# Ledger of designs, part 17: designed miniproteins, single chains, continued (2)

Each design is a single chain, and the fold is of that chain. pLDDT is the mean over its residues in the fold that is shown.

## One batch from the design tools (miniprotein)

Design m4557
Fold by ESMFold2-Fast:
Structure m4557 (fold): chain A 73 residues (1-73)
Amino acid sequence: MAEKIEAAANASKDEDVSILLLAASDGLKQGATLEEIVEALLEESKTRPEITKAALDEMIKAVPEMKEVLEKL
């Protein structure tokens, strides 16, 4: 999963979206759960809603399981 998000970050043409995707990938590599990553992005959306929405959309494309996690929260 982390590698798919990292690949999405490298393919992103938006630098802010790429940075958020790389942070999510790094979090997963360090043992964070998908729920923890989604919760962190929802917290970030309080200050940066458009960028976090774009990052979440890219993460859902790379890891469809994130959509199910988001719907549970």
Scores: mean pLDDT 79

Design m4558
Fold by ESMFold2-Fast:
Structure m4558 (fold): chain A 88 residues (1-88)
Amino acid sequence: MTYKKKLVHYTTQGTTAAADNAALSSGKLATITLFTVRREGGKATVAAVATLDTDEGTVSASVGLVELPVEEVSENALKEDGYVTVVA
């Protein structure tokens, strides 16, 4: 099965996160960790969190929430790739 990987656009629960955006734009690689927040009625809500290791410590920012059919989401596959996996 072939999946289309997509970087989730950065969002903070409806508020502006200028400091988090600045950290993510520092030119360093961010690791995106995906985790299933809930599963209901054949759907899964997946949360994405970007983390960036800097000399000053680890910075984290919420990337977004995506609701997907459960059959299109594998927690094991998401854990390895650190990206939202979307079936085309």
Scores: mean pLDDT 48

Design m4559
Fold by ESMFold2-Fast:
Structure m4559 (fold): chain A 106 residues (1-106)
Amino acid sequence: MEERARELAEEAVRLAREALETGDPELAIEAARKAAEAVVLYVEMDALGDTAGVERVLPLLEEAERAVLAAVEQLRKQGRLDTVEEIGRIVAEAQRRAAELAARAA
């Protein structure tokens, strides 16, 4: 889980930075999907008690979140509201899945 979460977070950062540079909405959506999957894996690792793994992954998740948010803000300013809404749905679904995993671990 840790290696997969790291890989997804690193890919999310790369794609989000490319989206910010190019303004490509598809890259922003792909970055959001990878970041969302990494967050779900992070919460699953935390629920399983992998404290060391979550501590190692957290900085990459924070970097990925910042990169995705920067790309989303640029798309919003460009009037790409449908893309921003799609990314919002991806994030909301990941939050629901993460909350479900956390609740099952309690």
Scores: mean pLDDT 84

Design m4560
Fold by ESMFold2-Fast:
Structure m4560 (fold): chain A 57 residues (1-57)
Amino acid sequence: SDYDKAVEEIISWGEIVNGLVRNRVKEVLKQKYPSLTDDQIDEAIDKATEILRKKNE
């Protein structure tokens, strides 16, 4: 799904997305995955962040 693709793309960057960077990332993801809502994009960023934090444990 586009949601799974967005999560995988964020994970591939290897960076935790927050603050001002989060807003820029959301705009990029909206253009790449126009089927996703704002809420789904926020969920994808949060899911990728959770995975990256767990990997760095």
Scores: mean pLDDT 77

Design m4561
Fold by ESMFold2-Fast:
Structure m4561 (fold): chain A 79 residues (1-79)
Amino acid sequence: KEELLAAGRHALELGKQFDADGDYNNAAVVYEAAARLFEQAGEKELSADAYRNMAKSYRKAGKLEQADEFEKKAEELRK
């Protein structure tokens, strides 16, 4: 669990770096990796936050349909 959490947080930081650089497509991919790692660790709220960051990056990339899908995924995980 702790190794998955550490990997997820590392991926989240990488996603934020891509986001800051304006590389929204790569940010979304890395945020997805973080979300999956947090899901495997049983951390639904952290996974939901990662999916929300993914959706935000897709919106900035102009991929509005994908952004909406992952916003709904994040909300579902928090229930």
Scores: mean pLDDT 81

Design m4562
Fold by ESMFold2-Fast:
Structure m4562 (fold): chain A 62 residues (1-62)
Amino acid sequence: AWSAEQLDAGLGATSKPGGAGTPFKELAKWSAEELKAYFARRGIALSDADAKALADYFKTQE
């Protein structure tokens, strides 16, 4: 299981070219289903509505 620190580090370490965007940009390209699956691996069960809200939030942040 991932700790909160490991989750944050994992999001920050999302595959990206050197000098490419922020973690929010990487997250913004993820679908709600992909975010739901990612959090499920950590043991966090997101509803479809919560996953969509989170995905929309990250798209807003860029």
Scores: mean pLDDT 59

Design m4563
Fold by ESMFold2-Fast:
Structure m4563 (fold): chain A 68 residues (1-68)
Amino acid sequence: SELQKRLNEEILEAVKNKDIEKVKEVAREMLEEREKTRPGGDREKALELIEKEVEKLRELLEKGIELK
């Protein structure tokens, strides 16, 4: 819980700084922590979704849209 909270804060800071590489890193850490609480499942699909979301954020930043 505390770790998830910290990771959420880190990803928000990375988005504010337009640091897509850090966003990817934090997202991967979040996925890894979730895997520890719910072992198994479709980690590959989860990683694909995260990568898709990061790409989406990059497009929004390129278009100059404000992320609130």
Scores: mean pLDDT 66

Design m4564
Fold by ESMFold2-Fast:
Formats: structure tokens, sequence, C-alpha cells
Structure m4564 (fold): chain A 75 residues (1-75)
């Protein structure tokens, strides 16, 4: 449950920073976690989102670290 809320909060924050596609991906992963349907494709998508956020210097490091922690918990 806490992972789902955190993913949705991160999605809102990155959407405000212009990462609309990444925000949609994070919301889909949050739904899959909530439904107990996490897939290998969701993990790969989350890794791609993390790499996209790391490449944007306007994204705070604290947001990147929050995504990294979620990824570690879902692996």
Amino acid sequence: MEIVEELRKIAEEVEKLGHKTDALALRQIAKDVEEGKITDEDILTLERVLNALRQDPSVPKEIVERVEKILEKLK
C-alpha cells in the first residue's frame, strides 16, 4: 500500500517537471502493484523511468532516490 501511494506521489511530481509519459508509466505500475499483478515488463519500465529521470538535471536527486528504493523493493 505505501509503495502504491509513493508511486502516485512521484508520478504527480515528475508530471509537473514535464515527464508526462514517465508519470503515466508510474501510475500504471502503481495500479499493477495495488492489484498484485506486478510483471517483469513493469520492472523494466520502472528502470527506464529511473534512467530518464537521472538524465534530467532539473529532477531533484531525492525523487531519483525514491524511485530507486521502490525498484529495489519490487525486484
Scores: mean pLDDT 85

Design m4565
Fold by ESMFold2-Fast:
Structure m4565 (fold): chain A 56 residues (1-56)
Amino acid sequence: KEEMKKIFKELLKDPSITNKEQLFEKMYNILKERFGVSKEEFEKLYDEILKEMAKS
């Protein structure tokens, strides 16, 4: 999850990301390549990361 939070923060710095769908797709591709995450697994992790980031 720590690596996923880092990736999320890096993507937020990208001015070409204009909506949540682009953020979701880019993050999914990175996590799929680095961690072999399935789309369903990623959807669950993405929701959890957003909740943790909001808590912090």
Scores: mean pLDDT 72

Design m4566
Fold by ESMFold2-Fast:
Structure m4566 (fold): chain A 93 residues (1-93)
Amino acid sequence: AAEESKKKLLEAWTPEFREKLIEEIAKELEEAAKNPEEVKEALELIEKAKAEGVEFGEVEQKVVEALLRAVEGADPRKLAEEIVETIEKALKA
């Protein structure tokens, strides 16, 4: 199932799709940054899960870092570009 999903995503991975994905993620990060208290509560739950032995992959860790940085005033588009690059590396691994 995961292998088939990776293959389909790689086949659909055009410059146009990549740019649209960056725009959509940037928009979601911008909206999340408008609710900083809710984001901080979610991040605290993630840290508790990590302390209890839950493992997060590189993409998930990058999203968590991006949410924290967005709340701190970082550019949502730059954060989205970093997430998309991390996804591309994971798909090619």
Scores: mean pLDDT 78

Design m4567
Fold by ESMFold2-Fast:
Structure m4567 (fold): chain A 98 residues (1-98)
Amino acid sequence: MEERKEFINELMKALGLEVEDLDSPEKIEAARKKIQEKIDGMTLDELIEIHVATKNPALRETLADIIAVKAGITRQSVRDKLAAAKSPEEVRKILEEA
């Protein structure tokens, strides 16, 4: 439960959102909605920049999944490659080869 709150806060920070005190289920769901609305409004290039700047492995995996979904990629092997990518150029090449 505590790890989930920290993860949501770190994801919010990565997306440029203000972190909230996640002290209730309602606030957690509101934070998740804000995250989804932000992601829906972002371009692939913006998500790629955030992904490569992120040093937290769990956030990298989550951002890779977000990028894959937005690009229409369903294969886990491609998502794993996206999570391991170190530069925007590597991410774009993986997406082109998908």
Scores: mean pLDDT 77

Design m4568
Fold by ESMFold2-Fast:
Structure m4568 (fold): chain A 88 residues (1-88)
Amino acid sequence: MEEEKKKEMAGQMLALALKEQPEASESLLQQAALSGVKLAEDEELLKKFEEEYGKLPEPSEEEKEEGYELAKKAEEKIAELKKEAAAR
C-alpha cells in the first residue's frame, strides 16, 4: 500500500538524519521525513535513489510513525505558507 511505503521512507530518512545530526532542529527533521514521503510518491525517483545510494535499513515502527507525523506537519506548514503567499 502506498501509505505504508510513505511511512517506511519517512522513517528511514528521519533515522538517517538523526544518526548524522543528532542535534538537528525539528524543522530539519520535518524536511528529512518529507523527503522520504516524496521519494515514496515517485516510483521512478525512488528506484533511482535506491540504485545510487543503496537501500536504507528498515526503520522501526516508532521511527515510521514519528517520521510520517513529521512529514505531515511539514506538508501542512508548506500548505499554510502557500495560502499566506496567495493571500498577500
Scores: mean pLDDT 76

Design m4569
Fold by ESMFold2-Fast:
Structure m4569 (fold): chain A 93 residues (1-93)
Amino acid sequence: ASTLLATGSVFLAMKDYAAAIANFKAAIAAVNASQSSPSVLLATALNNLGIALLQLGQNAAAIAHFQAAIAAAKATGNSALLATAQANLAAAK
């Protein structure tokens, strides 16, 4: 999961949004398959997936993922990640 998140982040920085999305989706699937509680990794992957979708003009899909990232960030108590996801949600609207 961590390697998929890191790889997705590299593609996002390279503006290869399709490759970024594929890696973030794979990271989310890996976390879900492990039956893990909401984690910083899950919240980060959801937030970054939203960013990639927003860059492709898929605003509705981006909004849904930022909302999921907010829920995951709240569950982890990570205030910085929560603030980042909320700011990204506002930018997508």
Scores: mean pLDDT 80

Design m4570
Fold by ESMFold2-Fast:
Structure m4570 (fold): chain A 98 residues (1-98)
Amino acid sequence: DAAFEAILQEGQAAADAYIGQLRANKAASTAADQAIFDEAIAKVQQGLKEGQEAIRELRRLAQTRLSPEEAAALARQALDNFKGMAQKILNDANEKAA
Protein backbone atom coordinates (compact mmCIF):
# COMPACT_ATOMS: atom_id res chain seq x y z
CA ASP A 1 0.00 0.00 0.00
CA ALA A 2 0.94 3.70 -0.11
CA ALA A 3 2.61 3.76 3.34
CA PHE A 4 4.89 0.79 2.60
CA GLU A 5 5.67 2.15 -0.90
CA ALA A 6 6.75 5.45 0.71
CA ILE A 7 9.05 3.61 3.15
CA LEU A 8 10.53 1.49 0.32
CA GLN A 9 11.06 4.63 -1.81
CA GLU A 10 12.75 6.41 1.14
CA GLY A 11 15.06 3.39 1.59
CA GLN A 12 15.96 3.37 -2.12
CA ALA A 13 16.62 7.14 -2.06
CA ALA A 14 18.85 6.79 1.03
CA ALA A 15 20.77 3.89 -0.58
CA ASP A 16 21.18 5.89 -3.82
CA ALA A 17 22.59 8.83 -1.82
CA TYR A 18 25.10 6.65 0.09
CA ILE A 19 26.12 4.75 -3.07
CA GLY A 20 26.47 8.06 -4.94
CA GLN A 21 28.81 9.39 -2.23
CA LEU A 22 30.81 6.11 -2.21
CA ARG A 23 31.11 6.24 -6.04
CA ALA A 24 32.29 9.87 -5.89
CA ASN A 25 34.86 8.92 -3.21
CA LYS A 26 35.96 5.95 -5.37
CA ALA A 27 36.42 8.25 -8.42
CA ALA A 28 38.62 10.57 -6.29
CA SER A 29 40.62 7.65 -4.78
CA THR A 30 43.84 5.90 -5.82
CA ALA A 31 43.65 2.61 -7.77
CA ALA A 32 44.73 0.75 -4.59
CA ASP A 33 41.77 2.17 -2.60
CA GLN A 34 39.04 1.63 -5.24
CA ALA A 35 38.37 -1.93 -4.01
CA ILE A 36 37.51 -0.51 -0.54
CA PHE A 37 34.71 1.58 -2.07
CA ASP A 38 33.52 -1.28 -4.33
CA GLU A 39 33.17 -3.50 -1.23
CA ALA A 40 31.33 -0.71 0.63
CA ILE A 41 28.93 -0.19 -2.33
CA ALA A 42 28.22 -3.95 -2.42
CA LYS A 43 27.50 -3.94 1.36
CA VAL A 44 25.04 -1.02 1.02
CA GLN A 45 23.31 -2.79 -1.92
CA GLN A 46 23.05 -6.03 0.10
CA GLY A 47 21.71 -4.14 3.15
CA LEU A 48 19.09 -2.45 0.96
CA LYS A 49 17.95 -5.82 -0.48
CA GLU A 50 17.65 -7.32 3.03
CA GLY A 51 15.79 -4.24 4.32
CA GLN A 52 13.41 -4.20 1.35
CA GLU A 53 12.67 -7.94 1.81
CA ALA A 54 11.96 -7.36 5.54
CA ILE A 55 9.64 -4.41 4.74
CA ARG A 56 7.78 -6.42 2.06
CA GLU A 57 7.31 -9.28 4.56
CA LEU A 58 5.93 -6.77 7.12
CA ARG A 59 3.50 -5.51 4.44
CA ARG A 60 2.28 -9.11 3.92
CA LEU A 61 1.93 -9.64 7.71
CA ALA A 62 -0.15 -6.43 7.96
CA GLN A 63 -2.89 -8.29 6.00
CA THR A 64 -3.05 -11.24 8.46
CA ARG A 65 -1.11 -10.98 11.76
CA LEU A 66 -0.06 -7.37 12.48
CA SER A 67 -2.06 -4.16 12.75
CA PRO A 68 -1.26 -1.69 9.92
CA GLU A 69 0.22 0.79 12.45
CA GLU A 70 2.38 -1.93 14.11
CA ALA A 71 3.63 -3.13 10.70
CA ALA A 72 4.40 0.45 9.58
CA ALA A 73 6.31 1.14 12.83
CA LEU A 74 8.42 -2.01 12.33
CA ALA A 75 9.01 -1.08 8.66
CA ARG A 76 10.16 2.41 9.75
CA GLN A 77 12.52 0.78 12.30
CA ALA A 78 13.94 -1.50 9.56
CA LEU A 79 14.55 1.60 7.39
CA ASP A 80 16.25 3.43 10.30
CA ASN A 81 18.46 0.38 10.97
CA PHE A 82 19.45 0.27 7.28
CA LYS A 83 20.32 4.00 7.29
CA GLY A 84 22.52 3.50 10.38
CA MET A 85 24.32 0.54 8.79
CA ALA A 86 24.83 2.45 5.52
CA GLN A 87 26.30 5.44 7.38
CA LYS A 88 28.70 3.12 9.26
CA ILE A 89 29.73 1.44 5.97
CA LEU A 90 30.44 4.89 4.45
CA ASN A 91 32.45 5.99 7.52
CA ASP A 92 34.46 2.72 7.64
CA ALA A 93 35.31 2.95 3.90
CA ASN A 94 36.45 6.59 4.27
CA GLU A 95 38.67 5.66 7.25
CA LYS A 96 40.27 2.71 5.39
CA ALA A 97 40.99 4.89 2.32
CA ALA A 98 42.45 7.77 4.39
Scores: mean pLDDT 87

Design m4571
Fold by ESMFold2-Fast:
Structure m4571 (fold): chain A 68 residues (1-68)
Amino acid sequence: HMEQIEKEKENLLKLYEKDVENFREGAAEIFDPERAEELVEQIGDAFKAMIDALYKLELERLKKKLEE
């Protein structure tokens, strides 16, 4: 089950990376390139950190259940 969660996390991050590229293109149409890059980087970092934290919490829950 832990292997499945790891695969799901990796797949989700890959999908997000594709979405970030699309968002980067869209943002560049609205904002100056420098501002668009800063915005995309900040949002991307926050999203990746959130996903990583959520999966770490789920892994800890499973680890505790398996050790019980």
Scores: mean pLDDT 72

Design m4572
Fold by ESMFold2-Fast:
Structure m4572 (fold): chain A 86 residues (1-86)
Amino acid sequence: EVDRKQEEYAEEIKEMIKKGEEPEKVFLKQMEAIVELTGDPRNRERLEAIKEGPEAEAKLLGVDVATVYKRYAELPKLVEEARKAL
């Protein structure tokens, strides 16, 4: 059952990438999958911080907000590389 959920999330993320969904939305869906598949409260806390915004995520991680913005700036490239690999 866990394997089936993992496959369903992987396929949904691939379809989002193929459809040209926003990179931030693809990343958020991947984080939702990690939360659901692991059941780890730390992953849920991370997901909620991401939904709140870059400043909340930076505070949770103990890093500068510029570090979070750099990660977000790389998302379009990562999604495009994933699209080319499909």
Scores: mean pLDDT 77

Design m4573
Fold by ESMFold2-Fast:
Structure m4573 (fold): chain A 90 residues (1-90)
Amino acid sequence: MDKEKLLEELRRRAREVLEEVRALLEEALALSPEEARRKIIEAETLAAMTMIDIAVAGIASGEKEAFSKLADELAAEMDRLIAETEAARA
């Protein structure tokens, strides 16, 4: 597999996952604390699955640094979005 095409595909997937995460967290703002927790877990699960795919691709491609950077960027955005959601519900 072309490692450059794989990295670009995973960058696209990371962007799509972040949009889905934003939608789930926006829904969580209107829900009860218990229902909001379920939506937050759903968002975290989607991000975690994508991070695992990125990590596996990094190992398989030998381009660990580039793929690790993408995973770190996704993790940082997830932390920010969750923190913003918690602050908005406080």
Scores: mean pLDDT 82

Design m4574
Fold by ESMFold2-Fast:
Structure m4574 (fold): chain A 143 residues (1-143)
Amino acid sequence: SHKAKVAEVEKNEAGKVGNVAAHEFLSLRSSGETGKSAGKSLKAGFDAMADVLAKAGADDLAAALRGLAAGDNVDEHAAAFAQSFADYAVKEGLEKAKEVTKAALDAMIAAADDSMKPLIQDAKDRITKALDDAINSVKKAEK
């Protein structure tokens, strides 16, 4: 049915956005570990982001991001984040997922060291573009 085809597109696009976000977080983590920044760690940014996600009811996303921030089994936590994002976006809708993700990334930027803020802003811009592209793909499938 048309509704089933739209649901399949939404699920596939949600998965793509989750993978983009997970990749960006792995890249940010790698950049933070190689930096000789004294002061607040990238972990504070990830924790602030996770707090916003948890308040929005995205507890599985928050847990995966806290796991990624802790530094153990980072590839597994990134994969868990991607899957939990897809599940959240399918449940709540991509537009709500975009709203929550932007708020969470703004909290991450606010909590991060000044040296990391431009890198997080670039990641936010790429994740937001992926979300906008996904929303447009779903809208096109509805027509």
Scores: mean pLDDT 82

Design m4575
Fold by ESMFold2-Fast:
Structure m4575 (fold): chain A 61 residues (1-61)
Amino acid sequence: VEELVKKADEAEAAGNYKESVIYYMKAFNQAEKEGNTELAEKYRQRALDVAAAHQAAQGLA
């Protein structure tokens, strides 16, 4: 899980927002499989926040 979050953070810093969202969603799925519902929910919410913020920056609305 931590490795996926690190890759998501690195992708976001590099401007690869789609890749960042994908890694956060993978971290969510991994945390859910590990039974860490609290961590899973946090990663899911982080993915949504990144997607929303960067979609606005791309002018897709």
Scores: mean pLDDT 76

Design m4576
Fold by ESMFold2-Fast:
Structure m4576 (fold): chain A 64 residues (1-64)
Amino acid sequence: ARELLEEALRRALERRDARTAAAVHDALKQEPPSREQLEAALAEARRNGDEETAELIERALEQL
């Protein structure tokens, strides 16, 4: 799960999607990662049309 979220964070930062990046970063501050923050990040990625980042977050949620 963490590896997928690290990739999602990297991708959001490269795309300059500050909202998705912040939500993923906040989720990673706890173990296990915050489901609530990840759901928020998923919604932001989908709103921005970033399907690849959304898929990484969704897959990470399935592994939690």
Scores: mean pLDDT 80

Design m4577
Fold by ESMFold2-Fast:
Structure m4577 (fold): chain A 72 residues (1-72)
Amino acid sequence: SMSAKEKQAQRQAATTTTGLSISLIGMSLEAPTDEEQQKLLDEAKKLMEEVKNAKSPEEALKIAKEGIDKIL
């Protein structure tokens, strides 16, 4: 079952993932090598897929926050 709290977590995860995407794209453009740029893009794509495929809104929010901490 989904509560109002779970719906809020889903919205927060979506907002957080969008912010992460913009930040990582910016960093990839400033990376000194093509290899570093590709690594950042691959990590961003993987995190977005994990957030998208999360079993619950609470899990999606957790994955988004942990992913940001790990990448940044």
Scores: mean pLDDT 68

Design m4578
Fold by ESMFold2-Fast:
Structure m4578 (fold): chain A 109 residues (1-109)
Amino acid sequence: SPEEALEELLKRWTEISEKLRPRLNEISKYYNVKYIDLIAKTSNVSKGTVSRYVRDPSLLVENLSEKALAVFKTAFVLAIQEFNLDGEEELPKLEELVKRLKEAIEERK
């Protein structure tokens, strides 16, 4: 259901944002740019928006849009690459969740 997808998003985003929050201004080992700059540029949002979503995880879910979903996806991929998540286990879960969330966004229009 859309409600279950939003609950899963909040849970996953809370876990990722807790890891990312102390590191937002650190330089990524793989991309040689700050995490906040990379997420903002890739998601086409301001650094202020990224900072707010990381500080208040519920805000990303409450304001769920294609751009908010892009912030989540970008941060999730960074967590796999730099925070020692198993990409083979986590990427299929991300793909299924993103599909369900896109459907939930369309149902609200």
Scores: mean pLDDT 81

Design m4579
Fold by ESMFold2-Fast:
Structure m4579 (fold): chain A 90 residues (1-90)
Amino acid sequence: SHMERRIEELARRILEKLVEKGLEESEELRELARRAAEEVEKMRLRLPVERIAEAVIRYIESGGKKPLRDILLEADIDEGIELLKEGVFK
């Protein structure tokens, strides 16, 4: 399906950004990137890959204590606030 292809492409881009930020590529990291992509696509979040990668890093740092979905939703809110702060909607 188109959604599955979009999830796979987004997951790849997230993984590339995580590796660029110094994380080692592993099966666990690939699975986290895919899970993040699935949540972003299902929730229709308009997060840049950079912000998604930062959310995944926060999830890892928390030891999974906070659900990835909640971290992504918070990142989406923060991104919206930053756009308002930059005057995009002024």
Scores: mean pLDDT 82

Design m4580
Fold by ESMFold2-Fast:
Structure m4580 (fold): chain A 66 residues (1-66)
Amino acid sequence: ELGEIGRAAQEAVAHPEAFPPPRPDVWAERTTSADGTETLHFSRLPDTPEAARDVALAILREIARR
């Protein structure tokens, strides 16, 4: 299961202000394919709870940018 990684990501989404901003090497970008499929690209798959929070925050920022 997503376990600790999934929980850390959910906590960052629920309380983004409680966590430091993502490090510069943690990024997310949304692209839309010709068929309308939206894809989120991010720097690395999170393999720790801390990385999961940073990725979740980067994804939120990318989504909010629109």
Scores: mean pLDDT 64

Design m4581
Fold by ESMFold2-Fast:
Structure m4581 (fold): chain A 67 residues (1-67)
Amino acid sequence: NAKENLLKILDMLADYARRHADPETAARLVAEIEQLKADLESGKLSVDEARDRIHELAEEVARATAG
C-alpha cells in the first residue's frame, strides 16, 4: 500500500525532526509534514506528488539536523 508507506515515512521524518532539530525548526518542519499527511489522506495530493514533496522534506530535515 503506497499511501500507507508514505504516511509511515512522514511519521518517521516528523519524529526525527522533533528529536534532532532545534525546537523552532522542528515545529515548522512538523507543521509542513502534518499538512502533507492531511493533503495525502484527503486525496488533494497524488501519491507521485507526495513522493516528490517527501524527497524535498527529507532534504530539509537532513539540512536542519546536520548541525
Scores: mean pLDDT 85

Design m4582
Fold by ESMFold2-Fast:
Structure m4582 (fold): chain A 85 residues (1-85)
Amino acid sequence: SEVERLLQKAKELEEQRQKTLEDGEKLIEQLDKQAEAARAAGDDELAARYQQARDSLTAHRDANVEKLQREIDRLKEEAKRLLEE
């Protein structure tokens, strides 16, 4: 049914959203490690660049998560409308 397709697509996007959060966390951890290594090497400029990359990645992740959530909500609302008919 059309409702089943919409809900399946929403589920796939929910899995993508979770993956995006998990992958983002791993990248943030990697950037933190790189910033620490740069500081240990005395490269404060490189450390600052990794910090900026971390902040940018966090903002980008949050924006992507929000975009995915809006699409999930849209699909679920469309499925709800079809069920109310």
Scores: mean pLDDT 88

Design m4583
Fold by ESMFold2-Fast:
Structure m4583 (fold): chain A 67 residues (1-67)
Amino acid sequence: KEKEEILEKGYQEGAEFTRKLAEEEGLDKAIESSFNYVRKLLMEGKTVYAEGFQKGARETLLKLKKE
């Protein structure tokens, strides 16, 4: 279904965005920027994409905090 495709795209793009930003700018910056971007997406009405993006970002941050 269309919603599932948008969620999956958001997840993949959120994970990659957060990973790259953490590598380039550090973990704290990646956390702040991913949250701000999710809020911006919600303001634009892209709620399903924002949900996927947030999930991808959060899961990536959790993995990066792992030993």
Scores: mean pLDDT 80

Design m4584
Fold by ESMFold2-Fast:
Structure m4584 (fold): chain A 80 residues (1-80)
Amino acid sequence: MLDELLEKVAKLSGVDPQEIVDMLREGGADDEQMTLLLQGHMTGDRELYRQAVVPLAQRVEGLSEEEALAEIEAAVAASA
């Protein structure tokens, strides 16, 4: 679950899993949002990514829902 996703992301980025958890928690993510964000990021699933990132972007960066969704769509397109 979350631990397995963290290990995969850490392996790809070269960052310790604990640092990823700390960063996401400092960004206002709870465990459920972290799981959805990592799953969406790893699978390119726009809906999972949206469910996690839109609330985070609104809280941390002050982006609108539309602006957050546009950034997600651009990121998914760039990963293809």
Scores: mean pLDDT 64

Design m4585
Fold by ESMFold2-Fast:
Structure m4585 (fold): chain A 59 residues (1-59)
Amino acid sequence: SKYTQEQVEEAGIEAGVPESYHETIFQMLNKGYSQEQTNNLLKGAVKPEAIEKFFELIS
């Protein structure tokens, strides 16, 4: 994959994404989901600002 699980976990922690969603985001990235698609799917559980920060860090 383009990103490792460790990279996703590190970026997720720094961005303020809850740890329970790190595996879900890793799976979404492996499926080619965009920032907008990821935000739309997680909008009730993860703050949009955290998803934005995550994608800034993982890029």
Scores: mean pLDDT 81

Design m4586
Fold by ESMFold2-Fast:
Parts: structure tokens; C-alpha cells; sequence
Structure m4586 (fold): chain A 85 residues (1-85)
């Protein structure tokens, strides 16, 4: 499904973002387009901003019934929370 394909893209993108932030590199503006055409965007400069963006994306995806994207975003938010300790 489109939701499953988008969820895999979300996971791969967030893994690269997390790796960059853990290496001390700022990422910049990140955007994901949901199935309804809505765009979820924010500037990612820290682990806290990545967590907040992931939580925002999860809520938007849940609203559109994209359960796989929502789950992928929730998983990265949880991983970031553990890194913030």
C-alpha cells in the first residue's frame, strides 16, 4: 500500500536524520506529504526538534488513517526520547 511504502521512506529518512544529529550536524527543513496532499514540515536542528517533528507527523498520519506512517513516526520519537535521557 502507499501507506506502507511511505512508512518505509519515513523510517529511512528519520534514521539518516538521527545519525546526522548524533554526529553533531544540523539537518534543516524536513517535509513529508501525506496521502490527502497535506504537508507536514518543520526545521530540524536538534534531537528535541526531531522528537517534536516525529510526534507531529504521527498525529497528522493518524488523522488521515495512515497507521503505518504513524507507527514509524512513533518509533523514531521513542528512540529519540531514549537518546535525550
Amino acid sequence: SVDQQQAEAVRRTFERILDALLRGKPVGVVSFTLVDGSVVTDEITSLESLRDYAEKLAKAAEKEGQEHVAQAAKEIAERVRKELK
Scores: mean pLDDT 83

Design m4587
Fold by ESMFold2-Fast:
Structure m4587 (fold): chain A 75 residues (1-75)
Amino acid sequence: VKEKKKKLLFEIAKEQGLEVKEVKEYNEEETEENLKNKVFVYLEELLDALGAAATYAEKGDIEKAMEILREAVKS
């Protein structure tokens, strides 16, 4: 059960083109809050990269913007 939620989160992130780092054993925490915090951190990191990519795009550096975006989505 604990591994099921962990894998589900991992698969969702992977389908969205994100790489999710291994999370702490759900058995120890056994809380949805722990999983939500992990997802939130990864999404915030992606958003930071999105902001950087947008900055390059608005300055006309589309190639760099796309590079940042692809790296963020993959990992």
Scores: mean pLDDT 60

Design m4588
Fold by ESMFold2-Fast:
Structure m4588 (fold): chain A 80 residues (1-80)
Amino acid sequence: MLSFTETASKAVDAANRAAKLGLQLGKINPELAQEAFKTVAAVNRAIQEARTLDDDKAIETLQEALKVAEETIKKLEEAL
């Protein structure tokens, strides 16, 4: 079972990966670059929301955000 700290670390890593993809896509496809930066914002919001929740709900919220972020990141990587 992942701790809150481990799940939050994965969320930060996903946000950083999305940000790098957004920078790479900026000159190639501005719309996909925008989706990358929206993914960064969504993950950061989930981290802030998770801090206001009970541990179990916090982990669940972060896991849901991570799943969506990973799907978007995969789509963005395929576009490069």
Scores: mean pLDDT 81

Design m4589
Fold by ESMFold2-Fast:
Structure m4589 (fold): chain A 91 residues (1-91)
Amino acid sequence: GAMQAARDAALLARIEERDREGGKASVRYYHLKAGYYRGKVTGNLEEELAEAQRKADEDLAEIDRDPSKLPTAVNRAKEEYEKAKKEYEKS
């Protein structure tokens, strides 16, 4: 029912908020979204997503060595996503 749907939506929102707080998932998420929009512009979706996955793996390996890098990595990945989305909206 509607109450169950509201509870499920609140749970999903809490999971997303948790990912923002410790955000390794946010690093991968923004890299993949950037790769998706770049792929739509270039026509090379598979290649752009593979490159995005590689960049996310590299950032996460650096964060595993130095967790203080996490906020900067999230911000850089988010900026790449915003840039890629802007290029897609211009195409």
Scores: mean pLDDT 74

Design m4590
Fold by ESMFold2-Fast:
Structure m4590 (fold): chain A 65 residues (1-65)
Amino acid sequence: TPDLSGADEGTRAALQEAVEAAKTASEEELKYYVTLIEEALKAASPAAKKALESLKKYLEEKLGI
């Protein structure tokens, strides 16, 4: 499971919902989510970066990349 600690409550809730969605997501949906996280990481504060990186790793592991 990805480590979402360090994110604010609203961001953590949204990321946790994304984790649940990823469990039933298609490969194309997972690739889209990775792209969204990569864009978010470009603008992320240091506090949010670790949570976003953990989620990206989780999605990449599900994709086998």
Scores: mean pLDDT 73

Design m4591
Fold by ESMFold2-Fast:
Structure m4591 (fold): chain A 84 residues (1-84)
Amino acid sequence: MSKLEKDFLEAVEELIKAIETGKSVPSRASLLLGLMLAHPELVPEELKEIFDLVKRIVQSGITPEDLEELKKKVEEAKKKFGLK
């Protein structure tokens, strides 16, 4: 469970960087995000708000406000789990 939470947060950080730089998401991150979008039941409850934001971004595109909210929630989750 903790490895999945860490891997998911890292994949979301790669998505944020891809959006900010206009580059493609790395294959590892893209595959993990795709798997979780296909199987929402695999998402830990603690990460559901981040997952819902990622789903909205993938389905509807991203606004600057959504990007800043996503960055904030990722940093809050990393702090809660003691990740850097």
Scores: mean pLDDT 75

